# Designed miniproteins, single chains, continued (4), part 51

Each design is a single chain, and the fold is of that chain. pLDDT is the mean over its residues in the fold that is shown.

## One batch from the design tools (miniprotein)

Design m13751
Fold by ESMFold2-Fast:
Structure m13751 (fold): chain A 61 residues (1-61)
Amino acid sequence: MSVIEELIDELYKKGYLSEKEKEELIKRVNSAPNEYNGLLLIRDVMIEKGVPVEEIPPVSV
């Protein structure tokens, strides 16, 4: 299972995303040029939804 898919599914299960927002985020991530950019999109959504910083995956070098 992709880490990206697991993160999106977890956000949906915790109530941070609606079903429609989950579908839209999956489409955006799949349209990203690489996995790193996909993780950045997920991280931005996590920050916007108020997910605790310790639960947000690091996406820096």
Scores: mean pLDDT 73

Design m13752
Fold by ESMFold2-Fast:
Structure m13752 (fold): chain A 82 residues (1-82)
Amino acid sequence: MELSEEEKKILEEILKKTGLSEENLVEAIKKVLNIPLKEEPLSEEEKNELIKKFLKESKDPVKEVLEADIDIGIELIQRGVS
């Protein structure tokens, strides 16, 4: 699946404003959409589909990505304590 020009611009804006890597952005998007974190990498088609779904459902993608990234960090800390 291909990202539209508008979706690509929004994606670039999110990456620029958040400072996240593409990998961390995909993980944050999975968290926002309540998709389980998998150790296996997504295909390019699956990654693009995930990004499209997130951009369609999100009203504030930068804020939602930042909040999801923080939540992932908290979960990793909590797992490290157990």
Scores: mean pLDDT 73

Design m13753
Fold by ESMFold2-Fast:
Structure m13753 (fold): chain A 90 residues (1-90)
Amino acid sequence: MIEEKEKAVLEALKEHGLELKSVTAEELPEQEIVLLIVDSNFPINEENLEAIKKKAEEAGAKLVIVEIPNLNEASAEEIKEAVSKALEEA
């Protein structure tokens, strides 16, 4: 369920002391993370990836990409684990 997957991502971010904030906020912190979750079986096209990366860089945020195989079939725990690992490596 979408809600359960979103909750898993938010919990993973919280565990690493990070909050996903709107990059449009004027009072952005010194460093903000933009988290992009993708299905590794269906890669993002290069144009979309470059656009997202540019937007994150313009906002002063670090882009973190989380690749999950079969994202639609992934459990909330699998999403949380993948997000936590990506944030740790970032």
Scores: mean pLDDT 60

Design m13754
Fold by ESMFold2-Fast:
Structure m13754 (fold): chain A 90 residues (1-90)
Amino acid sequence: MLEEIKKALKEAFPSLSDEAAEELARLILEYGKLLEKYYEAERAGDKKKAAEYREKALAVLEEMRALARRLGLDEFAADLDAVIETAKAK
């Protein structure tokens, strides 16, 4: 799981160090787990839990965007910014 995401990231962004790829992979994995919990809460009709997991997922996206900017992945950071803006739009 983590190593598979890390490998995919290094293939997409060959300039990433192992440490940077691992940090980004960890955030991607955490985001995926939160999305899974969000959809589970949606299916259960737990609107309150769904909103909670959605907020946590957005926070992970914001952390991922900050890391992408720090790593110089400008296009990836811009894509994350667009996703975050769209998700926050009413």
Scores: mean pLDDT 81

Design m13755
Fold by ESMFold2-Fast:
Structure m13755 (fold): chain A 95 residues (1-95)
Amino acid sequence: SLQELIEELERLKEEISRATTKEELQRQLDRLVEVVDRLSQHLHDGSSLRLRGLTSSTRSSVQSLIDQGKLDEAKDVLLDFTDYLIRLGRSLLEE
């Protein structure tokens, strides 16, 4: 359900906040992408396509930062995107 996805995003945010290694951030990035794929099923076609586009861009940015060893910057981008997804999910529940 949409509510369960929001709860999963809130758990992911906590795990990202505690991440200290590139391997941890990579795992959280991969899990976040999986949650986005499930969240996109609750959106109409246009919003789903836009979310997938944003996710692809965010994944590329975070991966680049991880590869450069810029873990704090990668974490900040990932946390910001996770917050965006939580707000989006909550907005959908209020409809």
Scores: mean pLDDT 86

Design m13756
Fold by ESMFold2-Fast:
Structure m13756 (fold): chain A 67 residues (1-67)
Amino acid sequence: DLTPAQQFFILGNSLRIQGDFQSSLVHYRRSIQLDPNFSDSWRNLGLSLLRLGRTDLAQQFFDLANQ
């Protein structure tokens, strides 16, 4: 069974694959709120931010994913 954090991560991934980077941020943020140690959500939040041109914010979330 998937955790709620994993479910939001999968929803974020689905939106990101569809090119809906802005909506993907909502689901990745919910994932990290439920499980702040779920590094994949921090990394993929950063990837969506890069696609939206938010390079400095993306780097901050990549750094959090690598901690």
Scores: mean pLDDT 87

Design m13757
Fold by ESMFold2-Fast:
Structure m13757 (fold): chain A 86 residues (1-86)
Amino acid sequence: SLLERIEALVEQALASTDPLEIIRLVTEIGQLVQEARDAGLLSEADAGRITRLLDEAIAAVLGGEPLSRVRALLREALRLAREAAA
């Protein structure tokens, strides 16, 4: 499912140490989150919260912030996506 694809890509991003791969994966996750919102699988409010965390994760990577900060943002996005899907 679309939500399973989102979870798999977040887990892949969490396993990565490559900043460019993380940006690519987070960008793809953001696109799938918008698709899930458009399909009615996520509310606008939940999709908005998740998208903000993903944008912050990209900004953290581009700003050279520690990988632990990026992973904290991605884990929170994953938690919100799972809660919204339940």
Scores: mean pLDDT 88

Design m13758
Fold by ESMFold2-Fast:
Structure m13758 (fold): chain A 110 residues (1-110)
Amino acid sequence: SLEEIRKQAEKKVLELFDKLVEKLRATSDPEEIDRAIQEFADEVGKIMEEIAKKVSPEEFREIAEHVLTLLLIYANFYAAQSNDPELETRLFRALQRAEEVVREIIEKLK
């Protein structure tokens, strides 16, 4: 069902986000940070592209909005929990990159 596809996407994307947070906490190297952010965005893109093959463009936009909103909520949660402005900045960059990838997928559906 559409609801099951959405829930599975949310679960997979949050698992990727948890891995990203772990990587971002483990390094202060700008190159490793940039790689972690890009790898996260690429993996989110792969998940979303597979969903785009299975649902209508309208259904995909709805799922994409839910996934991006969930990522924003979790980014704010991790930032607040750590009280770390550097982590907050890195998480915002990761969210922006994921939004860009998802937007490109939506544009290709037109």
Scores: mean pLDDT 86

Design m13759
Fold by ESMFold2-Fast:
Structure m13759 (fold): chain A 86 residues (1-86)
Amino acid sequence: SSAEEREEKFIKQVIQQIKNITATKTGPASPSLVAEAKELIAQLPERYEEVKKAVEDALAANVDDTGVREIINLIESLLLRARQLG
């Protein structure tokens, strides 16, 4: 498989993790955590646009503080990956 196919598979796995968090972690999150998540997704490169949408959908579904923190950890992992891959 090409490097592009591996990256696409990884992105799909992250989107599925966000959807699972959205389905299981319901309740209002603190405005500061929601703001932090929105600031972090703004830093993601264009290839992660579907991840940005999944995060926005999760925040609109009112995930709880635990769910938002788990999403923030996933976004930070993607930002680190983006920096390492150039």
Scores: mean pLDDT 83

Design m13760
Fold by ESMFold2-Fast:
Structure m13760 (fold): chain A 64 residues (1-64)
Amino acid sequence: TELEELRRMFEKMAERGLEAGPDATRSVLTSMRNWVDQAPPELREELRRTLEEIEREVEKRLRE
């Protein structure tokens, strides 16, 4: 589905950010938040929840 493709895109972006370091990771997360805010209302809520899960995982990995 469209939502599944977007989730995979966000996961790939987050992974690339993590590999590049904390500053790159923060930049990627900011870009993803901006993208979610611009998304259609019907997708925005689900994408926001997906982003929250990704942010939690990223924050956990950055602490390790």
Scores: mean pLDDT 78

Design m13761
Fold by ESMFold2-Fast:
Structure m13761 (fold): chain A 71 residues (1-71)
Amino acid sequence: MDEEAEKRIIEELSKAQNVDEMKELIKKWLDEGVKPSVIGRAIRKLVEEGKITPKEATELAVYLSKLNKEK
């Protein structure tokens, strides 16, 4: 289940045009009950693939952490 969610997240983030769009997707997944750890792994995979920069990944990780604290 978590592996399937991670794969879907990677695919959808790869289709995003900018960091703001990626943040909206992350918020949606957290609202759907996806674990923050799964989203974090997907972000790491995107950096490894060269799809996003380490700076963008840091922004997304900070955003994910803030949203997780509110739930």
Scores: mean pLDDT 78

Design m13762
Fold by ESMFold2-Fast:
Structure m13762 (fold): chain A 66 residues (1-66)
Amino acid sequence: MKEDLLAKAQQVLDLEPPPAPGSQGGGSLLVYSFLQEYNLQPLPQEELLTKTKEERLAYIKQLIEA
């Protein structure tokens, strides 16, 4: 179960484009949708967009392992 969530999170992060410098980040955040769908407490989209792909994965991993 938790391993499946981590694998899914990795897939979502691989599909989500990196935040463009100067972008308002108003696009569809697959990671944010994933967090909401699995009833994990998402950070605000703005904070998620400031994180690197690796930091987002680490954050999701911590939430799943909590």
Scores: mean pLDDT 62

Design m13763
Fold by ESMFold2-Fast:
Structure m13763 (fold): chain A 65 residues (1-65)
Amino acid sequence: EKAIDVLIKLLQHPSEEVRENAVKILSKLPELPDKAIDAIREVLLNEPNEDIKQKLKNIIEKNTK
């Protein structure tokens, strides 16, 4: 859980490369807690990079149905 909190924080980093690496790591995790999914939804609304947005959407879909 603590490691997930750090990854969520990195999704808001000013560096696109850092955000891309954080989303790739999160996408490989088997399950995320509801609080992490809520944070990812918020990040998605403010993410300018379309590739990162698509990966965030995939994480949400995997964990919310």
Scores: mean pLDDT 79

Design m13764
Fold by ESMFold2-Fast:
Structure m13764 (fold): chain A 110 residues (1-110)
Amino acid sequence: SLEEVKKLIEETEKQLKELYAQIKAETDLAKVKALIEQMHKLVIDTLDKIKEISKSLSPEEQKEARGLVTLLVASVTLRLLEIRQKWPELAPLLDEIQEEITKKEKELFE
């Protein structure tokens, strides 16, 4: 249901906010990388779950779900840009993560 998508995105945003706060406070590059990998996995797992839920949605509900996913991906993109600003050596990793998320978003409603 569309309510399942909304609830899933809300919970994901909460977890992303907590992970991002930890990344901002962290000074150890290896720990920052591990937190970024957790954030990446969380986003991909969320998009995969939304893809499965979307199979049972009406065309109108799919359009609304697409809007919610676009906002989630935009939120993640902004966080990745801020991480890059503090940790420019992580730019290649962050670019790979952004590319995978963008590809997943595009494939989700096709």
Scores: mean pLDDT 88

Design m13765
Fold by ESMFold2-Fast:
Formats: structure tokens, sequence, C-alpha cells
Structure m13765 (fold): chain A 85 residues (1-85)
């Protein structure tokens, strides 16, 4: 069931995004783990998740997978570039 699969994808993305509110507490507990490069990579990852959510809410499953794959490759390349500095 394509509709059920999209609902599961949407629920999973929303669950991950709901943890954004805990980021300040995590930064306070482990400040040495939060470099500018890691913060920038996290920002891109969160933007990626928000875009995935929009795609899952607006596109049929097949089109969602095509657009998500393209976006994931672009975001992965940019994160690798940031972290390689």
Amino acid sequence: DEAAELEEIIASIRRVLSHKSTLPELKEKNPELWTPEREKALELYLEFLEELLRLAETKPLAEFYREAEKLAKEVEAEIKKILAE
C-alpha cells in the first residue's frame, strides 16, 4: 500500500525532526563535540529532512523516491565537503 508507506515515511521524518528541541541541551553537555563544521553539517541534514517531509506530503511514492535520491546525493556531497575541511 503506497499510501501506508508514505504515512510511515512522514511519521519517521517527523519523529527525527521532533528532537531538534533537544539540540541546545546536547550541545551544553558535550561542547567539545560541537565544532562549527559539525553544526553546519547538522543544519544541512535538518534542511534535508524538512525538504523530504515536504516531498513525502506532496508527491506520489515513486516521484518521492526519485526526488529524495537526487536530494540525498546532493546533501551527502555537501556534508562531506564541509567535514573534509
Scores: mean pLDDT 79

Design m13766
Fold by ESMFold2-Fast:
Structure m13766 (fold): chain A 88 residues (1-88)
Amino acid sequence: MKYYRPDPLLQELLREVGLTKEVYTRGEILVGIGMYALEKNLVDPEDPTIVYLKGTPLEKIFGVDEIDMRDVKAIVEAIDKHVTEVEL
């Protein structure tokens, strides 16, 4: 299993949802981002696949105003820019 160290921007976001480790799996990072979106009421109530990012730290991570949670490739590519792979 691969582990990743988040950059300061992503780590601060993860800490807001109670994730305080130094390294995470990609799945743990995805869960943390999902928890953040739910806690901040960023998910569209009519279409829960759409997440609104404008004015949040997620806008800086993804570089867009909104994302489709079904676009796994775009989500993974954006996260990979904010993490460093580590060997444990």
Scores: mean pLDDT 82

Design m13767
Fold by ESMFold2-Fast:
Structure m13767 (fold): chain A 74 residues (1-74)
Amino acid sequence: GEEGRKEWLELVKENIENAKKVSKPEAQEYAKKLEELLEAIEKGESLEELKEKSDPLTQATLRSLEAAEEDAER
């Protein structure tokens, strides 16, 4: 449901901010990928379309969103 989606989005935003606090290039690159994914999701892009053109990390992140949405519904 929508509440599960909102909770997931807040967790992703927190992960982005936490990664930005780490002064390592890998953490900064990870934060950038999450920001791009978050923007696409907030823009209303189809989860199926995002999965098709996503790397394995992004696909796993999208699956976690689906699980969060499902857990809040019947």
Scores: mean pLDDT 71

Design m13768
Fold by ESMFold2-Fast:
Structure m13768 (fold): chain A 59 residues (1-59)
Amino acid sequence: HMEELEKLRAEREKLEAEIQQIGYDLYNKKISQEEANKRITELHKKIAELDRKIVELEK
């Protein structure tokens, strides 16, 4: 079954979408660059954990 990979990829996509939203908020001056960097760093930590399984399994 590919269910675990599907779930991990979906969660990764959700985190990437959150990063994109932060970029839009920064561009529109709704959030500071420091706050954006902080949130993106936290999201990257979560993505790194997911990527350890996904990357070894071909994303």
Scores: mean pLDDT 78

Design m13769
Fold by ESMFold2-Fast:
Structure m13769 (fold): chain A 58 residues (1-58)
Amino acid sequence: SVLDVVKHELGLSDEDIEKILANLDDPEAAVAIIRKANPELSDATARAIVEAIREELA
């Protein structure tokens, strides 16, 4: 799944994933969580990841 790929590729913890899922209605908060763990990612890339997660869960 997109979530499993994102967790593995970005080195996100289970807690980080739970926070992202809790903040899907606040994309800026979800982007901030991703970028805190991966500061080299652009905002645009982090937003695309959040959108992919939302699409999988829809």
Scores: mean pLDDT 80

Design m13770
Fold by ESMFold2-Fast:
Structure m13770 (fold): chain A 60 residues (1-60)
Amino acid sequence: SPEIEARMAEVEREMDRLEQELNDAIAAGKPKEEVMELAGRVASKVAEYILLLMQQKADE
């Protein structure tokens, strides 16, 4: 589905940005709570991507 493919591309861009922010926070020695919040956001995007991938495969 073109809609699912477009959403997957958007989630990938958001995931790349959050992953970079997480890596920067770790390198800068940010507090554990800030690092864990960023890690949680990355995990949420990974879950969203997997759900979109499953939906795309079900529509094949």
Scores: mean pLDDT 85

Design m13771
Fold by ESMFold2-Fast:
Structure m13771 (fold): chain A 92 residues (1-92)
Amino acid sequence: EDKRRLLERIRAELEQIKADIDAGVNLKVNATTLGYLADRLAELFPELRERAQRIADKVYELLKNNKITKEELKQIVDELSRLVDEALRALE
């Protein structure tokens, strides 16, 4: 799959997750999806690997310790969205 198209799809998924977080719905499900998306970025984009893996690890730690909050997930989705936007800009 085209890297740009993949990043654009991840960005669209993150926007939907952000809307759910703002509404306070499905927080644990959305946290799991955020961890998965961060892992995919780390696997597929070597230049993002360290930063993406750090985000994934943080999400999994919050899930393991039952510390998922709207505020924590907002920070995570914003950080991951910023990383995706940086990657998209680098492809220009």
Scores: mean pLDDT 84

Design m13772
Fold by ESMFold2-Fast:
Structure m13772 (fold): chain A 93 residues (1-93)
Amino acid sequence: PAELDAVAESVRALLGEDGREDARRAYNASPEEMKRAARLVEEHYETLSVRELMELARERGLAPGVVALALAAYTISKLDPEQVGEIVEKNRK
């Protein structure tokens, strides 16, 4: 449940007025930028909240959408396949 809440918080951050543009930029991010975002998430996942992670990412010059995708991917990797299926169903549009 906590992992699903983290994903939901990241999605809400992306769904703001600039959320669509941030998501588009994240999709077109370089592999190096995604790798940096993934490292940041993995390093701080247990010690920082989603909000604090997003602030740290901003200070490091990482796009919010890239960090949100990395956080979602990391969170999903910690869930079993059944929980991943629930997330997919909720976000099917």
Scores: mean pLDDT 62

Design m13773
Fold by ESMFold2-Fast:
Structure m13773 (fold): chain A 83 residues (1-83)
Amino acid sequence: LTAELQELVEKAKKHIEEAEKEEDEEKKLELLQKALVAAFDAILLARRAEAAGIELSPEEQRLYEEALELYQKALDKIEEILL
């Protein structure tokens, strides 16, 4: 669980960083959509674990909080492009 959460959070973070450096709006949007999906997958993974009765460790809880923050950040950036 921890390793899977860490991998998804790192993917989301990397895609946001790549999007911030991208000047082409279409490519930026594609990277932000990838970040959004990775962050959402991390959120779902953590929530499914809790639904199954697994108590999240402090490390896993921090990764879950980071995934929520990355999801919102990617969504906000997508909305800025589409507005």
Scores: mean pLDDT 83

Design m13774
Fold by ESMFold2-Fast:
Structure m13774 (fold): chain A 90 residues (1-90)
Amino acid sequence: AQEHLEEARKAFEKGDYRTALRHFKRALEEDPNNREAMLFIAELAEKLGITDDAVKEIIDRIKAGQGTYEDALGLLRAIAEKLDIPLEEL
């Protein structure tokens, strides 16, 4: 999980968003309760300017330590849609 988070971070910094999203998905699949992964994903959603109220509620829940695996997957889906990347192919 930690290795996937570091690779996701590096890929995102390089603009390789498809690789970054793949590593985030793998990190969550290996550790569905990985709060570090959830917080990183939430921070990226905010940085990308995703302003949907449902996404904001998920981000607030994650920051409060109440985020779920489904919440994190929802954010990954929102990020993928914002970047025009099909999450289903990752």
Scores: mean pLDDT 78

Design m13775
Fold by ESMFold2-Fast:
Structure m13775 (fold): chain A 100 residues (1-100)
Amino acid sequence: ALPLPSEEEIREAARAREALLARLRPHADEARIEAKMAKLEEQAKALGKELSEEEREALLLQAVLAEAAENGVELSAEERAQLEFVARVEEALRQARAAA
């Protein structure tokens, strides 16, 4: 099982996500990202679920990553490590909430 992340690791993951978004967003098609996010929110509402701010931020990062990759933007080794760290912290938090 994944260990429960510390408050410091949670803050570090948030900073890493913000840094990735700031770097990649100029290389993404903003209109396509907005359309994708609107569709995901509509699908969630149809299921009677409202997306949390944290869920919206995670989906936004994934949408930006996909668009930047389609435009030929490559992540550095450091950026890939940051992305893996963010994913691990988010998964550990999901598991902790499910166990509570």
Scores: mean pLDDT 78

Design m13776
Fold by ESMFold2-Fast:
Structure m13776 (fold): chain A 69 residues (1-69)
Amino acid sequence: MSEEELEREVNIALAYMILGILKSIVETGREISEEEKEEMKERAVKLLLEAGEEEEAERIKKEMEEIIK
């Protein structure tokens, strides 16, 4: 695996980890600020865009918006 492929895979994995953490926080009823939720969303979207996964970035952004509501 090339360094570029590894970096892409790491960025994708980190984005999905952030989504999973946000889902867990909301599901468990843990109190977290709206600002922190937005920061998590922005970070996950940015990681996917950097990985070249534009469609996944839009999909995850929408999913996280629904979770935050």
Scores: mean pLDDT 81

Design m13777
Fold by ESMFold2-Fast:
Structure m13777 (fold): chain A 86 residues (1-86)
Amino acid sequence: SSQKEREELERLAKALEEPAEKGDAWATQTLALAYEGLFDLGDKSSLEKAIEAYRKAAELFREQGKLDLAERLLEKAEELEKKLEE
């Protein structure tokens, strides 16, 4: 059910907050995916969190020299920002 999936994504997001805050690039990207999933399930408040997490993940991957991945994550954040005004 959507409620069960939402609860699982909320638990995943909560577990990833500390690793993401400590600068783990993969944890930050997974956190962004979890927030995007919550938005897709109807949690509009998760949209801004997903945008921020994608931008942070892009910065962290850029720091690691993963420039192509960083660019794709920034494009994802920009796509989600367009939805923020819809």
Scores: mean pLDDT 87

Design m13778
Fold by ESMFold2-Fast:
Order: structure tokens, then sequence, then C-alpha cells
Structure m13778 (fold): chain A 79 residues (1-79)
């Protein structure tokens, strides 16, 4: 299901974030956010991209975390 795929993508995003691969974390978080249609998660993905482009890895990490949390929250609401 789309929800199971979104959960898998959120887990992959968290793993990439833990490994310090911020670009991969943003990619998976973005894909998960789109599957569950979370505007909150998509907003955090946009902020993470902007922070990473500016070289602000700390701000990027924080927004990636918030995007993953928003995706998981949306999955719970849709179950």
Amino acid sequence: SALERARELAERAEEALRAGDLRTAIKYASQAAKLVQSEEALAHVSEARRALEAGDEATAREHIRKAIEAVRKKIEELE
C-alpha cells in the first residue's frame, strides 16, 4: 500500500539522516511526504533543501527530522 511504502521511505530517510547523507534523507522524506500528501512534511523538506543549499547542515538536519515526524504523524491519521 501507499502507506506501507511511505513508512519504508520515512525509515530510509531516518537511516540516511543518521549516516549524514542529507541529500538522500531529503530525497526519501520528499517521496514519503508526497505519498501521504502532508503539507507540513513538504514544507519541512523545502526548508531542508534551502538550508542545505546555504551550507547550513544543522538547520537541514532539524527540518529533515521534522519532515520525517510529520510523515509518520500523517500515516497514523490515515490508518
Scores: mean pLDDT 90

Design m13779
Fold by ESMFold2-Fast:
Structure m13779 (fold): chain A 85 residues (1-85)
Amino acid sequence: AAQEILEIAKASLQAFLRHVKELIDSGKITTVEEALARHDQAARNVRNMVEILSKRHLTEAQKKKVLEEVDKMVEEAKKELVEYF
């Protein structure tokens, strides 16, 4: 359950990262601030998904570990977006 939720979160974050990069390449996003803002919204949606799924499948301790791992993935993606400019 925890690993499956992490894989779903990872796939979602990777898809959003790719989408934001496509917007940068097309000139629809021209600033790092706008790119990070779009990614932050996606990250909030992923965290909400984890909260919802955890209520049925995870203990509070397991949920905390999943959210900590998601936060690491988010920080790595934000660093990648900054470096992409």
Scores: mean pLDDT 82

Design m13780
Fold by ESMFold2-Fast:
Structure m13780 (fold): chain A 86 residues (1-86)
Amino acid sequence: SHMEKLEEEARRLEEGAKNAEKSVKIAQKQYDETKKFYEELVKKYPDNKELIEKAKSRLENTQKVYDTAKKHLEELRKKAEEIRAK
């Protein structure tokens, strides 16, 4: 039935969201580690521009990965909720 198809679609999106949650946690850990490394590097070696720029680039990359992972999770959750509301 139409209701059974909506139920299955919602379950698939909910399963996708659980997998996306794991990706968010991995990305968050990488972001937190690169942020901490950057902050410590700036504090200990403020004149080492090359190391600071390299650490900043890594932080910006992990931030983008983390933001993308969070957005994907939110989109999956929203789609599941919209289907459940039908």
Scores: mean pLDDT 88

Design m13781
Fold by ESMFold2-Fast:
Structure m13781 (fold): chain A 80 residues (1-80)
Amino acid sequence: SAELAEKLRERIEEVRKRIAEFKEKHPNPSPLVAHQVQDAELLAKKAEEYLENGDYMMAGLLLIAAESSLYVAERMAKKE
């Protein structure tokens, strides 16, 4: 539906905003943290591609994966 597509787009934008804020706060991350951030960016991009193709289920699953990778990056950065 148009409403579901709009909500998924908003979630993708929020993930991208959080990634940008993370990079600003952590300009020199460890290689492991950098890898998790790159995974989050790639997964968010794939979520957008599936959303554009009308695959809302796959877009949602990829968004959950992107959010999880970013969460791991945030937790790892706090321990370093």
Scores: mean pLDDT 89

Design m13782
Fold by ESMFold2-Fast:
Structure m13782 (fold): chain A 57 residues (1-57)
Amino acid sequence: MVAEGLHKARKLEAIDPEKTTAQVEEIAQKYIELGYSREEALGLGGLEVWKDYEAEK
């Protein structure tokens, strides 16, 4: 999951780097507060941002 989330985040960053980075970091911060590592939090954030992107389509 973590590696997949990071891959999805990089794909979105290629489309809109500023928006994607901000969204992933915001979601990742919430996961860090829940006790996840930064790497895990970034992966989870990337998955959530990708899921939202797919839902908007």
Scores: mean pLDDT 72

Design m13783
Fold by ESMFold2-Fast:
Structure m13783 (fold): chain A 68 residues (1-68)
Amino acid sequence: SMMEEWEKALKEVEEKAKELKETGNEIAKRWADVVVESAKKLAEEGVPPEKILESAKKGLEAARQLAA
């Protein structure tokens, strides 16, 4: 179901954000949390799971670069 696909996408975002938080500095940790929160809001708005995941991956990479 689409609901299961959204839950799977959000879980993957949270797992990737956790990896960044474990290896990143305090700036990376803060922005990783922002990416997770944004992904959850996009899911509430009905944005397709694949677009949420793509957007979140780009956001987490940007957070890593900003923290470097």
Scores: mean pLDDT 81

Design m13784
Fold by ESMFold2-Fast:
Structure m13784 (fold): chain A 58 residues (1-58)
Amino acid sequence: MSLKEKYESLPEEEKEKFIEEEIERTAEGLVASGLLTPEQAEIFAKQIVEETLRYKIP
């Protein structure tokens, strides 16, 4: 099941927490790639996750 489908199934209070948790998870993956610093990974992960969950993902 997609991240967006899971996110949309949550109540409003839980949606914001879910975004935060997905940002942390995504940032960990980016740091593990070795291409980004932890600071850059967190910023990039926030952008990716918010765009994925708040905008259309075909």
Scores: mean pLDDT 73

Design m13785
Fold by ESMFold2-Fast:
Structure m13785 (fold): chain A 80 residues (1-80)
Amino acid sequence: MIEIPESLPKELQEKIRAFVEALRAGNLDEAEKLHAEIRKLYEELKDSLTPEQRFEADVLLGVLDVALAVYRLADEIEKK
């Protein structure tokens, strides 16, 4: 499963954890909302992050993007 580095700001960690839980619950509306909030929070924080934190965040955000896309496709297939 998605591992959240403790080196990241707690605000970002909490939103990512909530996003993963929303996906597990099949709550795509909440997951999409949290994904947008995570993206916005990262853009606000990224200039204050260390290079290591930024790299870890970029990798995680990529994983979240793929996870959301996969769950969206599964939901669309079920609705057909």
Scores: mean pLDDT 78

Design m13786
Fold by ESMFold2-Fast:
Structure m13786 (fold): chain A 75 residues (1-75)
Amino acid sequence: MEEEKKKKEKEIEEGVEQLRKLGVSEETIEEIKKAVEEEKLTDTILRLTARLVGGYSDEEIEERKAELEEKKKKA
């Protein structure tokens, strides 16, 4: 259990430094860090990508994700 925590902390710090070097804003980095702690890193990255590339709103992304999760549970 402690080994997993150390690995996650190291990966988070390395990822944060890489994002800063790429010019990602501190606010965005903070959102990603929070999502990793809540095990929602993938969701946060997808949301950011959808906003930047597709112009989707957070509300639309969340609604679509909820629909897909419900379908997975019933399928």
Scores: mean pLDDT 63

